# Designs tried in a protein design run: designed miniproteins, single chains, continued (4). Part 97

Each design is a single chain, and the fold is of that chain. pLDDT is the mean over its residues in the fold that is shown.

## One batch from the design tools (miniprotein)

Design m15375
Fold by ESMFold2-Fast:
Structure m15375 (fold): chain A 83 residues (1-83)
Amino acid sequence: SLQGFYELVYGPFQQVRALVAQARATGDFALLDRARAVLAQARAQVDQLRHTFLPSVQQQIDALFAQLEAEIAAAEAALRAAA
């Protein structure tokens, strides 16, 4: 369902991006730790349902998680450089 997709992928995606944006604005590394925790929980939930997705959808989800991991890493590097 669209609601299930929202809860598993879109909701956590938006939460991670909001936390990263707030971390960049405040310099708060704890928000990046929270972003990583949200992402890890979303990955675990998606992995439990991975067999229900088409291979092309699995690839797109994997790409989205990789993008969010890169965004967290970039934010951490920027905060460390500004410290």
Scores: mean pLDDT 82

Design m15376
Fold by ESMFold2-Fast:
Structure m15376 (fold): chain A 88 residues (1-88)
Amino acid sequence: GLPQELLEFKKKLEQETNAIIDEINNSSLEEAEKLANEYIKSLEDIMEKIDKLQRDYGARNIAYDFLKELLKEAQERIKKALKEKKEA
């Protein structure tokens, strides 16, 4: 993909992740755990789809690796937000 398309994906993912973190911070602990788990699973589903695409389209491997890294960073941010909420 073009660098602009990857930048747009990154910005959208950051916006969605920030919105979920805000909901975690404003929810009960039980609802926060549910939100975190559901979002993490959605990111895992996207990564599995990327893995299937990479199998047949090796020429796009660098872009797919970049996307998977962004998704993993989003997961870690959600895990950190939930941990901080539990410790508060």
Scores: mean pLDDT 80

Design m15377
Fold by ESMFold2-Fast:
Structure m15377 (fold): chain A 96 residues (1-96)
Amino acid sequence: SLPEDVELSEEDLERIKENFEKAGIKLTPEQFEKRASMVKAIADALNKAARDFLEWQIEKAYKEGDIEKLENLYKITSDPELQERIKKAIEELRKK
């Protein structure tokens, strides 16, 4: 849901930037602040794209059996669901 004040918090901007940097996408928080009413909808779409890209990296590393890559992805992600998926992927690969 959109806030009544169409203003992104500094915490929202920082989280979005961090997620994009973890996904290898470099965007500046300043771009988000200058057009908050449109940026909220764009930021939500971009945050989903960054998550989808990170999920793709996890799947690729898992298919390649790259435990080191999965461990690195675990260290840089703050999403608990993605952390759990990475942990399970590492455990499954180590059982082979």
Scores: mean pLDDT 70

Design m15378
Fold by ESMFold2-Fast:
Structure m15378 (fold): chain A 100 residues (1-100)
Amino acid sequence: SLLDSLSPEERAAVLFTAGNLLVAAGDYEGAIKFAEEALKDPDPEVRLAGVRILQRAGEAATDPKVLERIKKLLERASQDPDPEVRKLANEALENLKKKM
């Protein structure tokens, strides 16, 4: 894909920016799809961007079905091989649980 031609830092920035704009627009389905793609990336910085998108979506969303999908993705990210990705995923998950 076009994203595959970018550096990890560039991919992380593009995915986070796009995901954040989708959250601001109330397009949680679009934001979740961007986060799912980011979480599949071999680079931990790109996966960290995916967690940040899920964190933003979780803070803004109120639909229980959307919150459940975000929770499942954050639970998956909490098992990530990278300790920074795991840490942010667990922080985002604890914040999400407080509003559920």
Scores: mean pLDDT 87

Design m15379
Fold by ESMFold2-Fast:
Structure m15379 (fold): chain A 84 residues (1-84)
Amino acid sequence: SLIERAERVEAENKALKAEAEKAGNKKAADYYAAGAESGRAGRELLRRGEATGSATQISAGGILLVGAEVNRDIGEKIAKEEAA
């Protein structure tokens, strides 16, 4: 489900943030933090949308989920570039 996907992306961003902080990569950590927050917000909107039957809330939650994945991907690129 989209809710499970949002929960996984939130957890992934949180774990990657911790690793980036441990490596001293503040820029990657900031992107992962943004991804974790977008995942959290997306998860909450998806849950509300399912509970209320709101297609608009489900759509908005899906957009935030994509934002969480984009922030994770940017963070990963930065982490890779600064590790090189």
Scores: mean pLDDT 87

Design m15380
Fold by ESMFold2-Fast:
Structure m15380 (fold): chain A 80 residues (1-80)
Amino acid sequence: EVKVIITLPEGFSEEQKKKIEEIRDELSKKYIPKIEAALKAGDKEQQRTLISEFVKELYEKLKEEIGTEAAKQVKVTIEI
């Protein structure tokens, strides 16, 4: 099962946490089915590409919603 883990340092507001969770959930719905399909096909290159695209889009949306400085502090790990 594909799992998205977000790790936050101390000092994030409840509003920032909520925005991060909303972005994670939105992008998870978009990317997880694609990553799972690549996993089922054994396509490791496509898995890496989709994970990279997921992380990139996640940070782009985080910068827009919570600002560049706060977004840099968010750690994202995608486990397969």
Scores: mean pLDDT 84

Design m15381
Fold by ESMFold2-Fast:
Structure m15381 (fold): chain A 116 residues (1-116)
Amino acid sequence: DRTVQVLAGALLGLVPLEEAKEAIREIMEKNKDKITDEGLGILFGLYVLILESHGISREKAREEVYKMGVELGLVKDKSKEEIDALIDKGIQYILDNYDPSVPLPEFIKSLIEKAI
């Protein structure tokens, strides 16, 4: 799965942010009608962590993620504060379920499957 490899590579700093952005965007657009609030938090949380791995502050990462959510129509019924709370829950889920013995692409695939 190319999308999973791109996201894993970006989290490790091996793949450019632009490719990770397009990968996350494609997942969200393709699955727009299936994404729950929990799933949105996980996908946005993953993208925040990728942005932070490239030296972007959490504040700026949240802004970029929110902008993508607005462009995709995924945040129209939610306040910025509600989206920030979903991102925090998504990041917490990622950290709580991270197992360093599992290959990173396999872990990322599990996050995407949980989100949709």
Scores: mean pLDDT 87

Design m15382
Fold by ESMFold2-Fast:
Structure m15382 (fold): chain A 91 residues (1-91)
Amino acid sequence: MARAEEFVEAVLEKNKDKSEEEREFLAEEARTVALAEEAFRRSSPEIREELERRLRELEARYAARASDREAQRELAREVERLALEALARAE
């Protein structure tokens, strides 16, 4: 799999015609997605199941605010926190 940096670069390249604020937001989302994927890849089945459950609950909570950019940034920070916790437990 490509490195997280390569994934972020690919997202930015695809969206180079967007505003700076839009590209910054997309880069933050891409980094969060890459981190979550790494957490899933490295976690035990039990930790992965817990992470999936918590991520589903989190996404459901933010679903009504999908068009709210600040809410989406809050979601990304929460996903990053959960992914980092899972990675720490995966050792």
Scores: mean pLDDT 75

Design m15383
Fold by ESMFold2-Fast:
Structure m15383 (fold): chain A 65 residues (1-65)
Amino acid sequence: ANLPREQRRLRAIELLRKEPLATPEAVAQLLGISPETAALDVEAAREELGEELVALQVQALVERL
C-alpha cells in the first residue's frame, strides 16, 4: 500500500537529502511506489528543497573521488 501523499513527500525530501543524485526510479524502489507517483513526489521535493538540493548534489559529486 502507498503511503499518504504528505508522508511520501516528506520521505522523498529526506531521501534526496541523503541521496541527492537519486532518480525517480530509485525513489520508487525505495518507497515501494510506482515510478509515475515517484516522479511527481520527486518533482515536489525538488521544488521544496530548491537551492539546498543543488548544494547537496555538488557535495555528493565531490565525494565520489
Scores: mean pLDDT 76

Design m15384
Fold by ESMFold2-Fast:
Structure m15384 (fold): chain A 59 residues (1-59)
Amino acid sequence: MKLLEEAEKKRKEAEKYFALSQEYFKNPDKRRQGLLYYGLGQANLNLAKILEEKAKKEA
């Protein structure tokens, strides 16, 4: 089911964004960029959960 594949991709993207945000937080000049990547990580994780629920309904 393509929704489950998309959800797994979103979970992996969330992990990448969280790792990236941690790197940006080490530099005070990049704090705003770090917050942006953290937000993107949370959004992708939430989207993955929504896609998983939709996949259950379409099965």
Scores: mean pLDDT 81

Design m15385
Fold by ESMFold2-Fast:
Structure m15385 (fold): chain A 66 residues (1-66)
Amino acid sequence: AAADLAEVRATAQRGIKLAKEGNYEEVEKLAKEMREKADQASDPFVREAYRLTAERLEEAAKKAKE
């Protein structure tokens, strides 16, 4: 729970920074990892946090790829 949410926050911040640097490949990898963690999460709130973070990173990677 608390550790999972801290990981989500840290990963979101790292992913956005990587996207601003144009490293879209690493952002896509982080998005995939977040989706895998969402699938494994038993807590619905933690699952939704991982899923929303993955979607945000996927969008950031798409914009960085331009």
Scores: mean pLDDT 80

Design m15386
Fold by ESMFold2-Fast:
Structure m15386 (fold): chain A 55 residues (1-55)
Amino acid sequence: MRGLISLIARHVGASVATVVETLQMNYGIPKSTPIDEIPRSVIEELAKELGVELP
C-alpha cells in the first residue's frame, strides 16, 4: 500500500503524510492505522477522485 500512496503523492506534488491525512479525513481511516493496513479500495477511490491511474 505504501507504494500506491507514494505514487499518488508524487502525482499531486504532496508528501506521503499528506495523502495519509487526506485518507484519514475524507475516508474515515483511523489515525492509528499503519500505512500498509489502509484498504486498497479506499486508496483507489482517492486516486480516482484525484485523476490518478494506479497499476
Scores: mean pLDDT 78

Design m15387
Fold by ESMFold2-Fast:
Structure m15387 (fold): chain A 80 residues (1-80)
Amino acid sequence: SQQQQRQQQIERAKQFLRELADSLDLFREQGEDIDAIKEQIAKVLGIPVETIERAVKAVREGDEEGIRKLAEELVRALQR
């Protein structure tokens, strides 16, 4: 159903945002330029870098509602 497909897309987007936050923390520990990495990821995904920063913050704070809203925003951006 369309509802099941949308829910699967949102769950995949939520997982992506969590993995993105973990990867950025790993890159920071390795001494990488995190701001440059965030800008490059934003460019590749076609979204604002501010969206990436909001997602990383929501994941770090355990804001499940914030993660869900950002995942829905990401799914909508990728469909346009």
Scores: mean pLDDT 80

Design m15388
Fold by ESMFold2-Fast:
Structure m15388 (fold): chain A 100 residues (1-100)
Amino acid sequence: GKIKIHVRVRQGPRHAIIEIKSEDPSVDAGKLAQAVVDEFKRAGLLEKSRIGVMDKTHAVVELELKRPQTGEEVAELVKDAILRVYPDAEVEVEVEEVEE
């Protein structure tokens, strides 16, 4: 069966708060959070990052971006990062764009 990973993105013009959670106990959300940070760093977008791990399957990533990104662009980078760690994962991304 496919690993299911749920992602919620709250995106402002130059920041994103990314919540990663799964009900699958094989998922390491801290590892996924680091993969997201690494993906934004590779894309040349990362100014600052913070990772908060609530438990093995639940983490939050806070990103400060070097330039504005759309919620769709952020979601694509997050999906790419997760699929680098779990290539066969089913990734569901919910995006909320906020004005700041």
Scores: mean pLDDT 85

Design m15389
Fold by ESMFold2-Fast:
Structure m15389 (fold): chain A 82 residues (1-82)
Amino acid sequence: EPSPQELVQRAAERAAEMAAQLLRAGYSLEEVRARFAEAVAESTGPALRVEVSLEGDTVTVTVELEDPETGEVYSATASVRL
């Protein structure tokens, strides 16, 4: 069974890849951020926060997950070059 830290790391990696694909497809950073914000708002699971940034040709995504049993927040960051 993956730990909460492993789950948030995988979520960050998948989100970074999705953000990179959208940016390569011609979506703006603002549109990508809006899409992730909408997905988080529609989530019925643990509290999630997703932050997307673009530095030159590298997109970076940070995901935060709250453990419902402990209230502990786990975070992970992943980057993908465009």
Scores: mean pLDDT 77

Design m15390
Fold by ESMFold2-Fast:
Structure m15390 (fold): chain A 74 residues (1-74)
Amino acid sequence: SALEEAKARAEETARELLARLRAGELSPDQALEEFDREAKRLMQELYADPTATAEDIEEFLLHVGRLARELRAA
């Protein structure tokens, strides 16, 4: 589903950013800015998908919030 694809992409982006943050390639602020940019892009794609529901958008936003907290805690 569009939701599952968006969640998987957000998780992969968070994983990549976390790895780069831990390697010293990015500052915490840079990692969060990049994650926010990608999350907004994915949300726009979900809004454009006619099969995505309001519940899908809510679930995606909750998932993005969890991933952002993990990046902030690193």
Scores: mean pLDDT 87

Design m15391
Fold by ESMFold2-Fast:
Structure m15391 (fold): chain A 73 residues (1-73)
Amino acid sequence: DEVLKEAEERLKNGENPKDVAKQLQPYLNIPISYNEDTTLLQVPTTTRSFFLHDPEIREKLDKANEILKKYGS
């Protein structure tokens, strides 16, 4: 996944995780926000159950969060 590789490289280079999260928004194609306290992407509570019902969306979100947590700290 070229988008995830680019995000990982940007984080390794010390770029702000919040700015990297903006790049991941089009890749996920769902409403998300970056939470600086948890270092994770979050889906709004009002739409969470609908988007996270899709296993493909869940898998992409999990992969993006693994990269942000591993390299964004």
Scores: mean pLDDT 70

Design m15392
Fold by ESMFold2-Fast:
Structure m15392 (fold): chain A 64 residues (1-64)
Amino acid sequence: IREAALAGMEAAKEAIDRGLSTGQAANVGAEKGYQKGKELGLSDREAALGGMAGVIVALMEQGP
């Protein structure tokens, strides 16, 4: 799940850097984290949770 969160975080940060909206960046990050989690053999739930955790971290780093 940690690797899924890192993948989601990196994808969300990259999307934000490209000028995507917060919602679009969250979607990209969640999908990338989910895909990474599935590659590592995580369940659908664990992969989704990992992706979302990464997105939350990326968005928090943007500041308020």
Scores: mean pLDDT 74

Design m15393
Fold by ESMFold2-Fast:
Structure m15393 (fold): chain A 94 residues (1-94)
Amino acid sequence: SLTEIVRKSLEEAGEKAETGTEEGRLLLESAVALAIAAASIARKQGNLEEALAILEAAIEVLRRTREKVEGEVKKAVEELIRSLEEMRREIEEE
């Protein structure tokens, strides 16, 4: 499923981001972009349950990563969480 592919990608990227490197941050941002694309596709197809599951999985991984990173990487993770939470709220209001 798209949800499982997204979860695995985010978990792998999250581990890389925990190193506090620019490379890890870019990999995490790329994995989040994949999650947003997958959720958008599910939403467009009327599968709101799958879209929400994808966003919830992404938010959960990012919240764990946020606890293990500092500085600019932490700020980037917090901004990604906000974007995903806003998208989740929009879908929940449908």
Scores: mean pLDDT 83

Design m15394
Fold by ESMFold2-Fast:
Structure m15394 (fold): chain A 88 residues (1-88)
Amino acid sequence: MSPEEVREKSIKTLEEQRRELLEYAERAKKAGADEAADLAESAARRVESMLEKVKKSTDVKEMEKRKQQAEALRRSVKEIVDRAIEAK
């Protein structure tokens, strides 16, 4: 794939991961798990920063690294949010 095609796919993936992190934040907030909600919102801001870097990048290796970092962050935050909600 061209760097432009990889960038477009990476943008869509990062936008989806940011959306999921914001959904985790809302779930935590509704459950009264405010610290977990703040963590999820902070993670969404980090993914937004990664998205902005990918939009300006032509480096496929950087795009792939940012997708992997965002996925790892999403998984970690989901586990924290799920545990915090279960504790309520």
Scores: mean pLDDT 84

Design m15395
Fold by ESMFold2-Fast:
Structure m15395 (fold): chain A 74 residues (1-74)
Amino acid sequence: MLSPELELEVQIGVTQVAIATMKVMKTPFEEFKKVAEKQIEKLREFMKTASPESQKRAEEFIKEIEKIIEEYEK
């Protein structure tokens, strides 16, 4: 059993790999946005049981994903 902090770190890593893969594969924006939004939703679920420090790190990561979505929309 992983601690809530380790589960959140694993989910962050999974999300980073997914985003990097979609960028390399030049995934269409509509598909990219759907995957990114689902990953943000999962991160927010894991944040509910994480420490305040881990929640802050995850919120900063979510903001980076939102910037990537905005830049991808152009």
Scores: mean pLDDT 80

Design m15396
Fold by ESMFold2-Fast:
Structure m15396 (fold): chain A 74 residues (1-74)
Amino acid sequence: SMEELIEEAKKLVAEIQKVLAELLKKDPELANKKAAEIDKILQQFVDAVKNKDVEAMKKSLEQLKKKLEELKAL
């Protein structure tokens, strides 16, 4: 459901923010670059919610999960 996808997005964003805060202490330039990439994906998710596009919401969530894994590997 859309409500489950929105809840998943909230949890992912919270985890991403924690990892980015740690990265900011080590490499501010890289953290800012990664934050910009993630913000673009978040905007796509917000637009999908506004349009009630469940497929686009799922795609954006998959991209957010991939970015979180990339951040954890740094």
Scores: mean pLDDT 88

Design m15397
Fold by ESMFold2-Fast:
Structure m15397 (fold): chain A 98 residues (1-98)
Amino acid sequence: EKFKKIGDELKEEAIEIVKMIQNGEEKEKIAEKLKKYLEKAIELAELSEEDKEKLKELLEKLLEKMETPEQFLQTLLAVGTAITLLYNGKEIPDSLYE
């Protein structure tokens, strides 16, 4: 029940962000919403504090480079990929920071 509610809320927020990107909303608004969403997803991940800090560093570096709708989607995918890699005991590859 609690996991389902959190999952449904994250899914709805992700859909909202994708719609904002598709509608060509202001990049600053998309960046703020995406940052809040990914920070929430990182905090809800069952990872060590060290791994969560690595994810926050990745997110910060990617946010500095975001100018286009494609880069916003790439940021969402990169952080999701990094979470999956850390869950499998793997390091975040340097390519995800680029």
Scores: mean pLDDT 75

Design m15398
Fold by ESMFold2-Fast:
Structure m15398 (fold): chain A 79 residues (1-79)
Amino acid sequence: SAAREEALERIRRELAAALGEEAAERAVRLLGEAVEAAAAGRHAEAVAHYAEAGRVALEAAGASEEERAELEARVAALE
């Protein structure tokens, strides 16, 4: 758990520098929920949380429609 907490805090700091604190906090919260769901065997829930975290990051970064479409294609491939 400590290693997970350290990894998530590092990711949060990196994302905050690029995307701002609000988007970073939201993305890391969703990523943490995805990791917990995956560890519990709730794969569909984990994929949904990973997808939402990715959408939050792309929106904050001002990503293109192509980059957003690529994320959606990758998410669909996980189901």
Scores: mean pLDDT 81

Design m15399
Fold by ESMFold2-Fast:
Structure m15399 (fold): chain A 98 residues (1-98)
Amino acid sequence: GEEKLKEFQKIASEAIETMSEAVEKAEEGDLEDAEEARKKFEEAKEKLEKAKKELEEEMKSWSEELKEEGEEAIENAEKAMKGNEELLEEAIEKIKKK
């Protein structure tokens, strides 16, 4: 159980880092950079969602304590993803107003 949780946490951290980099690219770039940033964000989101599904399947056989840790890890990753998604959309809108 712990190995799968750590694997998810690693994938989530890498995906969130990619999302943050996409936000920076959109904030510093033009419309073409914003389109590339959106694509990279969507790819990172897809990887995170896949890892989430794999973790949720494994969690079905875990202890209540380990399930709670898994649920918290998923919730934290989802919140970070949504935060970066909002920042990306804000950056794209700012470019359109230039």
Scores: mean pLDDT 84

Design m15400
Fold by ESMFold2-Fast:
Structure m15400 (fold): chain A 91 residues (1-91)
Amino acid sequence: MPSAVEVAVGLLEFTLEQMRVSSDDTALGITRGLIHGLSVIRNAAIAQGDSEAAALLGEGIDRLSEAVRNKDVQAALDSVEELLRRLRELQ
């Protein structure tokens, strides 16, 4: 079965590319969808016993939620890139 880290990396890579080519309003909408997807993947990480991936996903969700509250597209992009970088280190 794919690991939660592998699933999260694939979702983040796809989402980051879509955000980069989108308007600010669309990128924020994509970020809200990403927060939901990452929450599901975090639950899978917990079920798999991957406490490190679960913690990183939780931190990423919090940062993305803050960016959405502030309507800060650059903070959302930076948060996706940082989470993707850190999750790749777990592979």
Scores: mean pLDDT 89

Design m15401
Fold by ESMFold2-Fast:
Structure m15401 (fold): chain A 77 residues (1-77)
Amino acid sequence: PSLLTPEELKELEEKFEEERKELAKYLNLPEEYLFSLSREEILEIQHEVYKLVTEEGLSVEEALEIFKKKILEKAKE
């Protein structure tokens, strides 16, 4: 049996929606681009950007531009 009630599942979905909205504001992107992606896809992109920052020594500004670009490219697919 599921460990989540319908109410708990709705709260989890609402939390993911809020996370997408906050990320859209932070990246200065339309919310639609973030809502077109799953939470897993967003986390995968975030992980890729963090790896590039660690390996290439990118600035915060460069990392944010790459993050934004990857979100836009993924949303177009």
Scores: mean pLDDT 73

Design m15402
Fold by ESMFold2-Fast:
Structure m15402 (fold): chain A 73 residues (1-73)
Amino acid sequence: METAVVALLEPDKAILEEAKRVLRETPGVLAVVGHFGARNVVAGVFESEEAARAAAERLAEIPGVEEVRVTPL
């Protein structure tokens, strides 16, 4: 089942680009979207819940990642 990962980030473009990179490099990734604004947000869609959880664990290791949510689609 396809699964989404969404993360709220500190307002730093370098953190956003690193988070996007981590999602894009995770096996099973289908799409990655980032938003730079008043709150920086990154989202990834994955082919499976297992792939999404692996991505979420990697995101949580990045300094400046405030919140990570995993949601089945």
Scores: mean pLDDT 80

Design m15403
Fold by ESMFold2-Fast:
Structure m15403 (fold): chain A 96 residues (1-96)
Amino acid sequence: SILDAFQQTAQELLQLLESEPQDIRDRVRAFLDQLLQDLKQGKISPFEALEKLRDLVAELGRDPRVSQATLDRLEGLVDALEAQVEQALQNREEVV
């Protein structure tokens, strides 16, 4: 479910960037493909992947071609993903 949540968020991120320049979309797609592959292979933890996504959004925020409305929506998607990851990890712990 955590990998599925990241895959869904990656698709939503790319949809939000559909109106942005092609070079930005290509860069983000390549980043997300690598991130998902590293997660699938266990090379990074879900929290490390969340940190990498926040770093990506921060870098996009430094590009003057990316609108503030797009940045706000990207931040919202990452915040929602973080909540899903935290809930999924908590649900794996047995309350004793």
Scores: mean pLDDT 82

Design m15404
Fold by ESMFold2-Fast:
Structure m15404 (fold): chain A 83 residues (1-83)
Amino acid sequence: SAQLLAQQITSQLQQTIQELQEILENRPDLPESLKKELQEQIQALQDLLKQLGSNTSASGAELKAKLDAILQKAEELIKKAKS
């Protein structure tokens, strides 16, 4: 169902936000540029979460594309932080 899918996406976004926040909190040794990128991705994910929660008239394809791009960038930053 659409409600179940929205719940799954919301949970994934919340988990990713938490992981990025934990990296920032636990890794003060990271380069300042990487910390800024992590903060920017947290903000982007929070903005997307808000957009999904408001049941906006934005197309599903647009939201899916934004979700995929942001999650891909978040995963890239997580890998950089763990390396």
Scores: mean pLDDT 75

Design m15405
Fold by ESMFold2-Fast:
Structure m15405 (fold): chain A 85 residues (1-85)
Amino acid sequence: SVLDRIVRAALEHALALVESVADQLTPEQKALLAEMRRAVAAGDLDRAVELYLELMKQIALENPELAREILAATQAHVRALVERA
């Protein structure tokens, strides 16, 4: 569906964005990021969303400013995807 394509594109963008700041992540957060990438590759979008939320929670506890920046960029990208659909 169109919605599934938007959700997948949003998750792929969020994954790339968090990977771009991997140097700021703990080993535990990097492990969650790797699990999220596997879920996206497998097409398991529900699991990928759950892993993204857990990853963002862990980032927010250690670096709340980084978490705000990631969420703001993700929100802007999701808005652009919906507007272009």
Scores: mean pLDDT 85

Design m15406
Fold by ESMFold2-Fast:
Structure m15406 (fold): chain A 85 residues (1-85)
Amino acid sequence: KWREAAAAERARVEAERDELIEYLQKTFGLSREQAEAVVDMAAEIAATGAELQVLFDEIRKKMAEGYDPEEVRKELFEELKKENA
């Protein structure tokens, strides 16, 4: 049963990721590829211990303004590199 619970948690996490991708596509008109890039950036930021919520909100705003997801990703990782250096 423990392994079944772990599998259910993984499925829930995957479902949350898919919901976020759909939300970004529907709300901001992003392609699936762009929405996946945003979600992946958010996951990487969370893994570094940075304040995900604030950074994610900035990503969403820039996407709504028509910024390229790859440019937004570069900008965020440049900021993270500066703090880590």
Scores: mean pLDDT 65

Design m15407
Fold by ESMFold2-Fast:
Structure m15407 (fold): chain A 72 residues (1-72)
Amino acid sequence: MTEWTEEDIKEVKERLKEELEKVRATLSDPALIAAAERHAELLLEALETGKYEEQLARFRELAAEVQARLAA
């Protein structure tokens, strides 16, 4: 099943940095930015513990809330 190497985790960290940069550029709400940053940290921790998919789903849920606010 899914096996994550140190290189895979590093690549995910780089992609998360890019997504967080987009969030910061799009949002002016510091609470939403802080929530996104916290979810990214939990996602990276989950990768190290093997619970990646569950944490990724939670991160995507937060992204959907952000998109909904942008549409308002």
Scores: mean pLDDT 68

Design m15408
Fold by ESMFold2-Fast:
Structure m15408 (fold): chain A 71 residues (1-71)
Amino acid sequence: SLADEIVARLKAITDPSQRASFAVAVALRAIGYLLDGNKEEAIALSEALKRAFPDDPAVQRIADKLIEMAK
């Protein structure tokens, strides 16, 4: 799935700055899916962000809000 591919890519990126930039791109993509009415994909991407950044409270809050908005 796209979510699994994103988690795998985030784990493969070793540069912290590139990893952070990719995380921002994933969050923006999830917002794009919400705006397009694709709630399923928005939830999947947001859950992938939560799995990739379990210790980042800012990422966790944004992902949780995106999941809530997709309901």
Scores: mean pLDDT 76

Design m15409
Fold by ESMFold2-Fast:
Structure m15409 (fold): chain A 82 residues (1-82)
Amino acid sequence: MAPFDPLTPETLRGIKELVEEAYKTGDPNLVTAAALLAVASNLQEVLDLLGKYIRAMDAGNKEEAEKAVKELLETLDKLIAS
């Protein structure tokens, strides 16, 4: 059997859905939930992008927040396609 990979497509889709909903609603609890799933899945690139998004939101920088979300969703799509 192949070694167990905790990064299932379902987990990646779950993170993506949480990020999309957080961006749509502005709910910080959804960002936290996405970050917890990324930690559990050892997704360092996703965590770094979530950190950029959180910092941009806290700073009120909408342009930087949009860039971070776009990069995050593109990274998740690439991981799902792998």
Scores: mean pLDDT 74

